# Designed miniproteins, single chains: the designs that were tried, part 74

Each design is a single chain, and the fold is of that chain. pLDDT is the mean over its residues in the fold that is shown.

## One batch from the design tools (miniprotein)

Design m2571
Fold by ESMFold2-Fast:
Structure m2571 (fold): chain A 71 residues (1-71)
Amino acid sequence: FIAAEDVEAVAKELAERLAPGEEAWVEVQARDEAAVRKVEAILEANGFEVVRRSSVELGDLVLAGIRVRKR
């Protein structure tokens, strides 16, 4: 699982590796749901569309699986 604060670096790496239309799963660990939404915004800002998201609350953490598609 990727820490939410590391997602920008991961998004930039994926943007360099993926061709338009390709999809990837990003699994993140965040403090709360607002942090997950910030992660989605970072992915969108780096040229991805959020296709699907699932999240689970685990104590003081949120674990989220986000499927993205490169625009």
Scores: mean pLDDT 80

Design m2572
Fold by ESMFold2-Fast:
Structure m2572 (fold): chain A 55 residues (1-55)
Amino acid sequence: MLEEATELAAELMKTQSAEEAGKEIKEKFGLSDEEVKEVIRRAEERNILEILAEA
């Protein structure tokens, strides 16, 4: 489930903030605050790698 949450968070973060994506992930998957933070960090790492590749 964390992998599914991470993938959805990465997609949501393309159209909204990490805070908003985290709230939706927490509600949809019933995650704890710590799990949401880990999911958002993983999704942010993907976004950083994409930004660096385009820079």
Scores: mean pLDDT 76

Design m2573
Fold by ESMFold2-Fast:
Parts: C-alpha cells; sequence; structure tokens
Structure m2573 (fold): chain A 63 residues (1-63)
C-alpha cells in the first residue's frame, strides 16, 4: 500500500541519516493513514519513531 511504502521510505531514510527525507516520508505516511485506523497509525508512528531514535543515538555517540 502507499502507506506501507512511505513508512518504509521513512525508515530507510533514518537508517541512512537522511532526516530530511525521513521527515517528508513520515509526514506523508501519517497524513495518508485514515484517522479511524488507529492501529495502523500507532504502528506506523512506532516504526518511524524507533528508526529516528536509533539514528539519533548513533549520530550522537561519538567519542
Amino acid sequence: SEVDRLVDEAIEAAKKGDFEKLTEAANRAMKAIPPDDQERRLEAGRRIREAVEEYIKKSKKKT
């Protein structure tokens, strides 16, 4: 689905450190999910948040 593709793009962008594309894809994914599909919104948000958190931890963990 379009939502799944956008979520995957956000996660891949986070893994590559491209937070600009991450933000764009994440915003589009969340906008594409219907408000009544709370489970889908929570799952997409969780996956994107985990990817962002991993990127932040990795990028700030320098000696």
Scores: mean pLDDT 76

Design m2574
Fold by ESMFold2-Fast:
Structure m2574 (fold): chain A 90 residues (1-90)
Amino acid sequence: SPAERLIAEVVREAERVLEEETDPKQIAMALSLLIDRAFQRESDPDVLEALIAALERLLERLKPTLSPEQVAAMEKVLAAGRAAVALRRA
C-alpha cells in the first residue's frame, strides 16, 4: 500500500542517518526533516502514528550501537513527532 511504502522509505532513510551520522544535532535535524516531509505527504494520523512507532522500533534496535547523547536526541525528535500526530487528531 502507499502507506506501507512511505513507512518503509522513511525507516530506511532514518536507518541510514543513524548509521552514517555521529553528531547528535545533525541526527536530530535529519530525522526532523524526514518526519516533516512524511507529514507533508500523508494526512492520515493513523499512518503517521504507525510511522513514528516504526521509527521508535528502529531506535530500540540500534540503541546498543549509539551514544546516550544520540539516543536522547532521537527520543526528543520522536516525542515531537508523537505530539504532531496528536495535533492532527484534534
Scores: mean pLDDT 88

Design m2575
Fold by ESMFold2-Fast:
Structure m2575 (fold): chain A 61 residues (1-61)
Amino acid sequence: RPAGPLGLEQMRLDLETLPEVIAELEKEKAEAEAAGDIRKAAILDAAIGILKAALDFAKSV
């Protein structure tokens, strides 16, 4: 199967890089809240929650 750029992006969401992704999303959420973009902040909050749950699950293995 061809390894496209999107395949590498999915691999970046593995447990090895997930904490960095979460940290970047938390920064973007704080910036969105400061800018008054409540919709973007809400979406980022949901995404952060999902990624933290996935990381916790991965760590349990």
Scores: mean pLDDT 72

Design m2576
Fold by ESMFold2-Fast:
Structure m2576 (fold): chain A 67 residues (1-67)
Amino acid sequence: MDLVTSQGEGARKAALEAGHSEEEAEEFGRRAKDAMQRLGEAVRAGDSEATRAAGEEGGRVAKEARE
């Protein structure tokens, strides 16, 4: 799924730019993909709380990767 892949790659690249190791960057990418997959599942299930939680997790991962 393009959005999940893009989010993962974005987090990975941001982590590398911030000076994280390749292994750390891959972990950030994995966390971002996981959050996006949970977001899609929550939206499909109509779970507003899970949708919010997954979106917040994705945002936290992106912020941490950039720092």
Scores: mean pLDDT 76

Design m2577
Fold by ESMFold2-Fast:
Structure m2577 (fold): chain A 85 residues (1-85)
Amino acid sequence: SFVDELRALTAETQARFDALLAQTEDPAVQAEIRRMLADLRATSARVEEEIARLTDPLEQDMLLGSWEVYAASVLLSAENLLKQA
């Protein structure tokens, strides 16, 4: 299901954030990355609820795709923070 796919992608994104956190010992950078992750988790929970409510597979797929673009943008922002630190 699209919900199961979102859950799997959310878990993969969490693992990527964990890997980024392991690359730095700067507490300020770690705090900002954790804040980004918390925002992403909150958005993922909302998107999961919206996908579960939708009955049209095309609308579910479009919403999942929009979340993937958002998640990739947040991850890129976290990677850029590490490069600037």
Scores: mean pLDDT 87

Design m2578
Fold by ESMFold2-Fast:
Structure m2578 (fold): chain A 100 residues (1-100)
Amino acid sequence: MKEEKDRALEELLKQGLISEAEYEKLKDFDAKELIEYGKEKGNPPIVLLGVRMENVEKGKKVPQEEAQRLQLEALEYAIEKGLEISEEDREAVAEAKAAM
């Protein structure tokens, strides 16, 4: 899990979704601290990472609907920041919004 967290944070930094200073701070955060920080800063990718970590640590499964919602919010945030995401992911976001 630590290696997955480090890779996820490096990817967020590379994509410009977090600053270098945030990267250094967040790599020492636990799951709860990531969730609280992501919510305070309005950064859904950080919240999604924290939720995934907490569920692995506690042996809990995220309900499918909640997991899908968090993934959708993270993808929408990436699109809003001008990140290059797959056409399939863009279409999935558009279809999910049309269904709501």
Scores: mean pLDDT 73

Design m2579
Fold by ESMFold2-Fast:
Structure m2579 (fold): chain A 55 residues (1-55)
Amino acid sequence: MVVEERVPINSEESLLLVKATYLAIKKSRSDKIESVEFELDEEKKELIVKTTLKE
């Protein structure tokens, strides 16, 4: 199962913090999370986060 979330990004610092947060969640939930992928949407100023669950 893949879950897609869109997170508003207003700076490069917020981009790094969001990525770090999702990677930390992946590490803490390694039993449930297979992978996390990031894609930047510059037009909407959003980070697209694709989380693949092991379920």
Scores: mean pLDDT 79

Design m2580
Fold by ESMFold2-Fast:
Structure m2580 (fold): chain A 91 residues (1-91)
Amino acid sequence: FTIEVEVLPDGTVRTTLTLDDAPPGYAQVSLLANGQLHHFPMKLLSAGDVLEVTLSFSEPVSEVTARAYYAPVAPVAEVQLAGEKTLSATP
């Protein structure tokens, strides 16, 4: 699993989750920015698939924490934290 977070010049936050060699599973991204927690819908992904989510802010974003959760499509589903990344704005 690879998780990347980018803050664009226009205040848009982009989070990308890539399933490298993992089996098919349900993935979800959550963003914590400016004290607000945003949950995005779960999506079924296969190896090599990319889940990209974007969120726009009217105010400057000083810090963003992105968390990715994953549950394999197995007889027993266990939700796992696939990755976490925090970015802080540099002056």
Scores: mean pLDDT 71

Design m2581
Fold by ESMFold2-Fast:
Structure m2581 (fold): chain A 73 residues (1-73)
Amino acid sequence: MLTQIWIQLPSPITAAQIRQALAQRGFTDAQVRIEGNTAIITTPQGSDGTAILNTVRELAGEGAKAIKGTLIP
């Protein structure tokens, strides 16, 4: 099962920075891409989407918001 989340970024950050932050949280096999000001994050297993969002908020700021995707608590 895959989890995919689209997160609107309040500040520009790189896909590599998001991937590194996710790896620190145990999401070592996450795929991250940036399209405009939106981060698209895909993990190979069902993942805690709230933890992924919180990881992005710690890196990019509290204004980061999930705009679509699966949030699994």
Scores: mean pLDDT 74

Design m2582
Fold by ESMFold2-Fast:
Structure m2582 (fold): chain A 70 residues (1-70)
Amino acid sequence: SAADSERIAALVAEAVKAAREAGEISGKVDEELDYGNELLARAAAESGLAGVEAAKEELLKRKKEIEEEA
């Protein structure tokens, strides 16, 4: 639905931001963005909205782990 598409777009934007910020901390922006974009695309294709929500949480956790190592 249009509402699901809007929600997916918002979650993707938040997840991509987390991936970019993780890359800025680690000095690997392109690598983290490539990983995040691939994860989000696969999750959206396989599981729709629920997949994107889970992928966002994984990328937020990944960012936190990178922050804790810095």
Scores: mean pLDDT 86

Design m2583
Fold by ESMFold2-Fast:
Structure m2583 (fold): chain A 120 residues (1-120)
Amino acid sequence: LAAIAKIANLSAADLAYLTAASNALAASSTDPLVKSIAYTQIGAVNFAKQNYAAAIASLQAAIAINPTNANAYANLGLAYTGTQNYAAAIEAFQKALAINPSNASAKAGLATAKANLAAA
């Protein structure tokens, strides 16, 4: 539910392990679901490292492989929030909620992005 928040609290060694494991899955898996999940994880790790451009690229790759990956859209919204692109964040969170209305990260992220956009 709070995948990025959990990843953000990991040690450098844990982030290195997740990076290696996710890259291996993205490279070796021919299953679109597994490959999309691996790219979503690569995106989440890059977000935790504050490498937002790499996070966005990996999450867009996950969505291209599996357009119904609600977690990839939710994480994409968080990455756009990190770059203060609140309009793009709102769109990504809305797509996540259209796929999975119960996605807690997308609900919280949408509220935060709308509040930040309204304050600007």
Scores: mean pLDDT 79

Design m2584
Fold by ESMFold2-Fast:
Structure m2584 (fold): chain A 100 residues (1-100)
Amino acid sequence: KPVKIKITVTLTYEDGTKKTVVFVADSLEEAIAMVKRLLEDFAKTGKVKEVNIEIEVPETMPDEEVDELAKRIQKVGEEIAKKYGIKFNEIKVKRVPELE
């Protein structure tokens, strides 16, 4: 059964509307690349006010890999948010049992 990293990105727009994007990655590198592309694409519109990211990782994932994933996504998110004047909230990480 494939290891899954579930990422939920919630964007709050200037008018108070929210858009939620959910995706699943099977690797740390894929997760980071997808987040970077998604945030950059939305940030460039100039309409995003705030970003919240939640990450669900399997309990079987090593702590070092979870820490690296969170740290790298946090850095990417903060850099993009700073560049476009967006508020970036602290990443929330949740460990979940692997479901079939």
Scores: mean pLDDT 81

Design m2585
Fold by ESMFold2-Fast:
Structure m2585 (fold): chain A 88 residues (1-88)
Amino acid sequence: MNRKIAEEEARELLSMPPEEGVKVIEEAKKRVEELAKKFPKIDPKIAEELVEELEKAGEAIRERDFEKLTEHLTKSIELWEKMAEQVA
């Protein structure tokens, strides 16, 4: 299920100019960092891994690599779900 969502998101991001897709990823990274600062119960390691996977997704957008982007977005969704579970 997460891979299918990641594939749909990857197609959307790659339909944009690379600079716009990268901006979407940079805003997502900022949101993760803000949430980690606001909610002390979030495991810093999970937040760090999520930021790293988003960084790799941004790189895949610049490379126009659909498979790499899908892989890193899939991991990002899984890490985001885990982080959200910690604040619920």
Scores: mean pLDDT 84

Design m2586
Fold by ESMFold2-Fast:
Parts: sequence; structure tokens; C-alpha cells
Structure m2586 (fold): chain A 66 residues (1-66)
Amino acid sequence: SASTLETAKTLGVLTAMEAVKKGLSPEEAVQKAMEEVRKRFPDLSEEQLAEIRKMAEKAVEMVLKS
């Protein structure tokens, strides 16, 4: 559902932002975020997971520019 995808996007973004703020590399932060998303939302399609990954990557870049 749309609500499930939005919840997964929020989890991915927040997890990636927290990880990079704690000193993980951008790549490690995104990887940790995607692991958490896949664990909690196992039924998401690869296309939905790719969208969430792109959002997590953008969120990490925004944190690093601040």
C-alpha cells in the first residue's frame, strides 16, 4: 500500500541520517538503512527499494552539506 511505502521511506531516510551523523560513511549509512528497511518491509519490490535507496542517499548528502 501507499502508506506502507511512505513508512518505509521515512525509516530509510531517518536511519541513514542517524548513521552518517554517528560517523558512518555515506555508503555504510545507506547500507544500514536498506538492511533495516528490508528487515521490516520484506514484501517491498526491488523498484520500491531502489526509490528508498535514492531517498536515503539524498538525505545523507543533505546532512553532510549542513
Scores: mean pLDDT 86

Design m2587
Fold by ESMFold2-Fast:
Structure m2587 (fold): chain A 95 residues (1-95)
Amino acid sequence: MREELERLREESLEKVKKLLDELLKEGKITQEQKDQILGQIKSVFDLLVESGDLELLRGVENTVLQLLEMLRQGKATVDDVLTALGLIRRHIQSL
């Protein structure tokens, strides 16, 4: 179980890094904003691995990818994304 969760965390982070690199290249975010968003996402996924909940990890991955896609489309700001990630982190910590 843990090895599977750690593998999925790495796969999820790879997808996130790829999308953030695309957003940076497209001028949608700055390098500082990329580092900040990635740091928050890594923290959330670390909590998910410790939770041991595979379905929760998959659900949060989908939500994070949707948030970044909204940012790409101009439907959300960087501040909106960071706020949403903070809410997700608090929710996981309350479980």
Scores: mean pLDDT 85

Design m2588
Fold by ESMFold2-Fast:
Structure m2588 (fold): chain A 87 residues (1-87)
Amino acid sequence: AEEELERLRRRALEEVEAAGGAPEVRERAHRELLIAYAKLVLGLDEEDAERLVELYFRGHELAAAGEDEAKLEEVAKEILEILEKAK
């Protein structure tokens, strides 16, 4: 798992570098790495891993925007529900 994650991280860095650090490529690479982490480390299937990563980015956007704590609590609750399915 750790060696596979390091290989994927290196590949993601190479993709970002090849694109000149374009924000859209960096964001995509980051999402792909987090999905791989959720699958390889947390044992989630692809569907749950993708949802977990989507919620993670949504939570970050809400926090950065200074949005209502109730929205952050809702995102955190959904993340916990997915993590309970991890084996």
Scores: mean pLDDT 76

Design m2589
Fold by ESMFold2-Fast:
Structure m2589 (fold): chain A 68 residues (1-68)
Amino acid sequence: SEKNREILELTKETFRRMSDITDEYLKGLIAARRNGDEEKIQALKEEHDKKNKELLKEYQEKIAEINA
């Protein structure tokens, strides 16, 4: 169905954005760990969690709109 195609496209885009968020997080973690920056490690973890929660919320809201 048309709704299923829209959901599939949204899901692919969401997974791409998640991949980008994770990539940035991991690169930041490697650098912070090499420098022994424990405060930066904690900040990166909190920012990663926040971005993932915001993205999941956006995804769920858009799914609800498509299914309305």
Scores: mean pLDDT 88

Design m2590
Fold by ESMFold2-Fast:
Structure m2590 (fold): chain A 93 residues (1-93)
Amino acid sequence: MSLMEQVKKLVEEILELSKSTSDEAKQQIRQLIYELLLLIEKLEQEGRIEDAIEALKLLIEALKEVAKKLSGDDKKLTEAAIKAAQLALEELE
């Protein structure tokens, strides 16, 4: 599987899990986000900047969908992660 196929698979898994409000789903979403961030770092290290930009945009949209299902501190932390990802995207563009 290519790096971008792995990115898209992780995004799809995050979006599917975001339909659940269980603590297990929340923990799995956090793990998948970390794995996605590691893939983005690998894309950047390999000089695949356009792919890293696409991956960050996909992450931001997935995080926005996750935030819609959350409340309180979980929502605030997810919104902070969205802002951090948007800043990273601006640095690459």
Scores: mean pLDDT 83

Design m2591
Fold by ESMFold2-Fast:
Structure m2591 (fold): chain A 88 residues (1-88)
Amino acid sequence: MEEAMKKAGEKARELARKYGLSDEGIEQVAEAAMEVAKAYLEGDTVKANEAIRKARQAARDSGLSDLQANTVALGVYNAAKEAAEEAK
């Protein structure tokens, strides 16, 4: 679990940096990705969706459009899923 969360956070930081989020936004997106990875491994769909929503809001707060924020949120979900699968 801890390894999956760490990998999800690192992948999400790279994604957020690529999309030009603020330093605060990058850390919020990384935290959200770690929460998604944990929720995915625990089968908690509600917590996963809440974390994805936080990532989308962090992107919007960094000045991204709704379309770009949705793309970041999808990227966070994919990064978390990949990290969880790699940690098996």
Scores: mean pLDDT 82

Design m2592
Fold by ESMFold2-Fast:
Structure m2592 (fold): chain A 55 residues (1-55)
Amino acid sequence: MREFVDPETGEVITDPEKVREIRLNFVDKETGKKFKSVEEGRKAAEEELKKLKES
């Protein structure tokens, strides 16, 4: 968590509670799934979309 960087603002966040707040805001808008990081969130969203389209 020490090197958690907000990809949109580029700010380095060392406070674990701040990281948690950002993760809460980075919820998949389609599935509502919480993420560990922005990158994981993006990847998860893309995978979810693929699975939904598959059906």
Scores: mean pLDDT 58

Design m2593
Fold by ESMFold2-Fast:
Structure m2593 (fold): chain A 80 residues (1-80)
Amino acid sequence: SPLDALADQAIDLVVEAFRRLHGLSDEQVADLRDSLRDLWRTDPQAFIDSLRDVADALAAVDPDTAAQLRTLVDQIEALL
């Protein structure tokens, strides 16, 4: 679905940023991805809120990724 595709893009963006900024292992990356996918499946509003918090945290360190994440979250919220 378009919503699942946007959620996957947002998850990939978060995981990629955290791998790059915090040096996450492959196992930590997989765990983060699974946690975000589970949150999307069980509580889409909590997923949106969590991603907005991540974007705010990234704004000073990685403003381009923060802006992309905000755009994806806005698109997801508009389709809910």
Scores: mean pLDDT 89

Design m2594
Fold by ESMFold2-Fast:
Structure m2594 (fold): chain A 61 residues (1-61)
Amino acid sequence: SLAELAREMIEAGESEEAIAEALLAAADPQTAKRIRELLDAGHSVEDAVLAVELARLEAAA
């Protein structure tokens, strides 16, 4: 999952830029658009990861 990928990269000490690139490359077009919009709005990569997790929880509810 994108959240798992992001978590592993954060634990490995990767930069926010590297994490953002990896998430955008791994995501489907809709998810990539959401991540990009959050980053453009001034949210951190951590906020983008939270948004992915929230979307997953919403889909599971």
Scores: mean pLDDT 76

Design m2595
Fold by ESMFold2-Fast:
Structure m2595 (fold): chain A 88 residues (1-88)
Amino acid sequence: NEKKIEELEEKYREAAEKANATGELEWIREAIELLIEGLKAKYGLPPEAVELLRRAAEAALAGREDEAEELWARAVELMQPIIEEALK
């Protein structure tokens, strides 16, 4: 649904702008969640990829950089073929 994607993109922009202005974790978390929901809606990401993205974001915010990188790499492996197919 185009309207849902547009709404999520608008909310993401607002949250990202607030996060950039304040540096507060609450707004950073909201921006990340909206980004993940937007990607899910736009590309039809499988639940496993969505879960890995959320876990990677939480690990990064907790300062667990190595864990975040591992989880992000796993999410990208699942997302890459889906996004590439959507963009061709």
Scores: mean pLDDT 79

Design m2596
Fold by ESMFold2-Fast:
Order: structure tokens, then C-alpha cells, then sequence
Structure m2596 (fold): chain A 92 residues (1-92)
């Protein structure tokens, strides 16, 4: 069973999709020590942007696409982490 897929599948309503996106970012940040890269952070943001857009959250998707671009340009992992934390604030 894909544990990450279950969380996204459970977002059957518009409100749940944003909450699940925030939770996925928080989980990714919790596993960041020893795993991941700036590129992986950018890929997560793009994946979540596509997910939000597919569920009708065009504005939130646009915010996440902008964060994906910022993440791709981040000079280090600490900066990428701060960018993702700011994305959570903008989604809630």
C-alpha cells in the first residue's frame, strides 16, 4: 500500500485538498534531515501545485508553482526549508 497516496485520495473535497497538501509538506520537512535535495523540494511543490489545480484550486496552485520556482533557485537546503514553511503559511 502507498501510504502517501492514501492521504491524497482522502482529499475528495476542495477543503481537504489544501489540508492534505500542507500535511504532505510537513511530512517531507520532517524527513528532510538525511534525505532529499533542493530539487526534490521543488518537485514536491510542483506535484502539489498540479494536484491543487486538478481540484479547482487555481489560485493555490499558482502560489505553489511560484514556490516551486523559488525552491529550484534556492542556494541551500536550509533556504529551501524556509521557502516551504512560507508556502504552508500562504496555503492556510
Amino acid sequence: MNIGGDALLNAGTAKDAIEEAIEQIKMFLAFAPGTGSVEAYAELARFLADYLESHGYTEQAQIMYEYADKLAAAPDLETAKEILLQAIKDLE
Scores: mean pLDDT 71

Design m2597
Fold by ESMFold2-Fast:
Structure m2597 (fold): chain A 85 residues (1-85)
Amino acid sequence: SPLELLDRLVELSSDYPGFKRIAEGLRLAYEQAEQQGDKELQEQTLRQAALLARGLSYHYKQQGKDEKAKEAEEVAKGLEEKLKE
């Protein structure tokens, strides 16, 4: 589910407080949009989360944390796939 991907993004962001704060905000925004039936806000939130996950993956690659970079890329791809549904 998108919420499971967002939870994983929050966990992967734990090493970087700025990324974590944004990821937590996106997770909350998605929950609220889902409760309100706001499909446009759901899609916007998932797009922003996918971009954040790609940025996190790039940052981990630059730090030599290849496993975390791969996990962040997998989260980004999962979020992008949810946008196609």
Scores: mean pLDDT 88

Design m2598
Fold by ESMFold2-Fast:
Structure m2598 (fold): chain A 89 residues (1-89)
Amino acid sequence: MLDELVARLAAAVAAGDSRAAWEAAAALLAELLVRAGVLSREEAEALREALVAGDFERAEELLKPVLEKARPAIEEAEARVAEAIAAAR
């Protein structure tokens, strides 16, 4: 559920837990890309695993061909995260 992923990210950011925030952000990005129809579930899971593992080279390769198509979904996710953080304060 998107709201739960956004809440997890907001909570991690508020707690100053950069590792938990990164893991939540990776999961949120993957879910949003699937919902936007940019990535398959399998591709999004590979992206999430690469990001969580710190394999930024692989994550960049996976994101490069789809980044332009995913830009609106990424911007919406960023806006919703900011909104959730503001609402939690």
Scores: mean pLDDT 74

Design m2599
Fold by ESMFold2-Fast:
Structure m2599 (fold): chain A 92 residues (1-92)
Amino acid sequence: SRFEELLERLLEELRRILRELGLSEEQIELALEAVRKALEPGRGNERATEALEELLEELEEAREAGASPEELLRILDRGLQELGEIAKESLK
């Protein structure tokens, strides 16, 4: 699934950002599991897939521009909030 491929890419980017911020492996795994559970209901929702692609592209562009891990986390936090709302709508 395109959604599943994008979700795994997002989780790997989150892992990298959290590691760069100095979080423990245990803290990182808890955050990744929480995000996976929150976004999984978006599977099969085209809007959720498009939002994931857009967020990943924004994160890649910011990283190439030399954004700090803190700046990348801010971008990701906003994107995760928007994706979480789309995923919740998918449950109705």
Scores: mean pLDDT 85

Design m2600
Fold by ESMFold2-Fast:
Structure m2600 (fold): chain A 92 residues (1-92)
Amino acid sequence: SRSEKILELGRKLEEYLRKAIEALERGDLASAGLYLSEALFSLQEIIELAPEYAEKLRSLFLKFMDALERRDLESAREYLRKLTELIREAAE
């Protein structure tokens, strides 16, 4: 179903964003970039399935990326949590 597909994509997005944080903690910028690219692809697919959430999802993703660029991993984890909650809402 649409809901099941959104939740599956959401799990992939969460996993890739978590791995991006972990890669940055290790100083592995190349792996972080690859995980962010995979996360962006999953996010775009979620937006296609739930376009009404596009603005909020993109806003949170941009805040997550800004936090990562600033090496504010605490804020990055908080935006990841908010993004995950919003995706669960979009699946309803």
Scores: mean pLDDT 89

Design m2601
Fold by ESMFold2-Fast:
Structure m2601 (fold): chain A 68 residues (1-68)
Amino acid sequence: MKGSEELEAWLREHGEELVDALLETPDSLTPEQKAELREVQRLLFEEVAARRAPSAEERAAALERIAA
């Protein structure tokens, strides 16, 4: 849980823009697909945070993998 504190702070700073972008592109994804994507991102970040507090580069790589 200790590592998630920094990750959550980073997500609050940048995650809002990612969520906002998904909400602004309704043509690409259905609301259900967007909800699933957010859930997957949450689980992935929780797993990463539980292991360690990754660098900004590792966080960006993880986001790209689940965004693809």
Scores: mean pLDDT 59

Design m2602
Fold by ESMFold2-Fast:
Structure m2602 (fold): chain A 62 residues (1-62)
Amino acid sequence: AAKECMDCFSDLVTSDESDPDSLVSKLKDCLKKCGIPSTVDSSDADSVLSATGTLVQKALMS
């Protein structure tokens, strides 16, 4: 649901995660919770970051 989606991204953004592999895994999980039709590949960090950036920006601009 939207609330779980936002909570997931908020936790990820506020988390002090320096491990890129962990970040990609968490982003992928958050996208699954959001039901986003975006293709998320663990080897495509730029695609994952772009999708996350769009969602975070939309949430912050609300």
Scores: mean pLDDT 65

Design m2603
Fold by ESMFold2-Fast:
Structure m2603 (fold): chain A 82 residues (1-82)
Amino acid sequence: SAAAKKEAEMRAWMAEQYAKIAQLAQRFLATGDPADVQQAIDLVKELAAKMIKTAEQLGDEDAKKAVEEGEQSILEELQRAA
């Protein structure tokens, strides 16, 4: 269905954005600067919030949960490195 296609496209887009956030976090961690780590944390939170709002607008609770779980995982990794 058209709805299922849009949901799949949104999930693929979210996965791509999560990969970009992870790459950004790894790049900031490579600097060893605590300020860069904090900036990565702030960016992850801002991007996740935008993704969650988009999922809510589409009524996709599975996509929203996936974004929230991904954010939690990335933040735990960043906090462990700081």
Scores: mean pLDDT 73

Design m2604
Fold by ESMFold2-Fast:
Structure m2604 (fold): chain A 70 residues (1-70)
Amino acid sequence: MEEVEELIREAEEEDAAAGEAMRLLKREFYEGEAFVLDQPVVKLGTMSDEEYARNLAAARVGRALNAAKA
């Protein structure tokens, strides 16, 4: 739990939108509405640097959530 909160806070310090997305992912995960993916993240040609950073942060949060649930 605390580890996920720390990751969200760190993401928010870099990009407020990324932090908010991580909070939503955490909420949806605990509500059972989100499927947490632990897959490789690739940067697509149409993907912005901010979007790519958010996807990397989401992967980190997903791993932390899976570890916490296990």
Scores: mean pLDDT 60

Design m2605
Fold by ESMFold2-Fast:
Structure m2605 (fold): chain A 81 residues (1-81)
Amino acid sequence: SPLDELKALLAKYLDEEEFEELMALIEEALNSTDPKERQKLLSEFMRRVAELLEKKGFSREEIERILHEMVELLDQTLAEL
């Protein structure tokens, strides 16, 4: 599933604690029925992923590529709801 692929992608780049924190944001967003709340949670998720990858020494180009892949998987997951 797109969600399982997203989890695998996150686990590749993040440690266990970072993974759990970011997955909590995704789960809250997926359970939200308010489009504004969902957008806010997903924006926070994207911001935090970008910040963590930058701290780990990824280039802007690599971060942009990874975030694009994550957005595609999130969009596919939301389309299945």
Scores: mean pLDDT 85

Design m2606
Fold by ESMFold2-Fast:
Structure m2606 (fold): chain A 69 residues (1-69)
Amino acid sequence: KVKEVLEEALKKLEEGMEPKEVAEFLRNFIKNSNLSDEEKNILEIIAIHLEDSSLEESKAALKEALKVL
């Protein structure tokens, strides 16, 4: 679940979606999905990071996150 949504988030960034919009996509997924507290926390940390990052930094961060999931 978490890995799948992060793969979708990375695809959105690669297609030119702004990091802020991808962060909002992740927050909407958290709000509308039956996730554990750990899963929600992971996605929220990533969303916060994307809001403060450039497009290239955001792509790199998601690629690194996906390597450890």
Scores: mean pLDDT 81

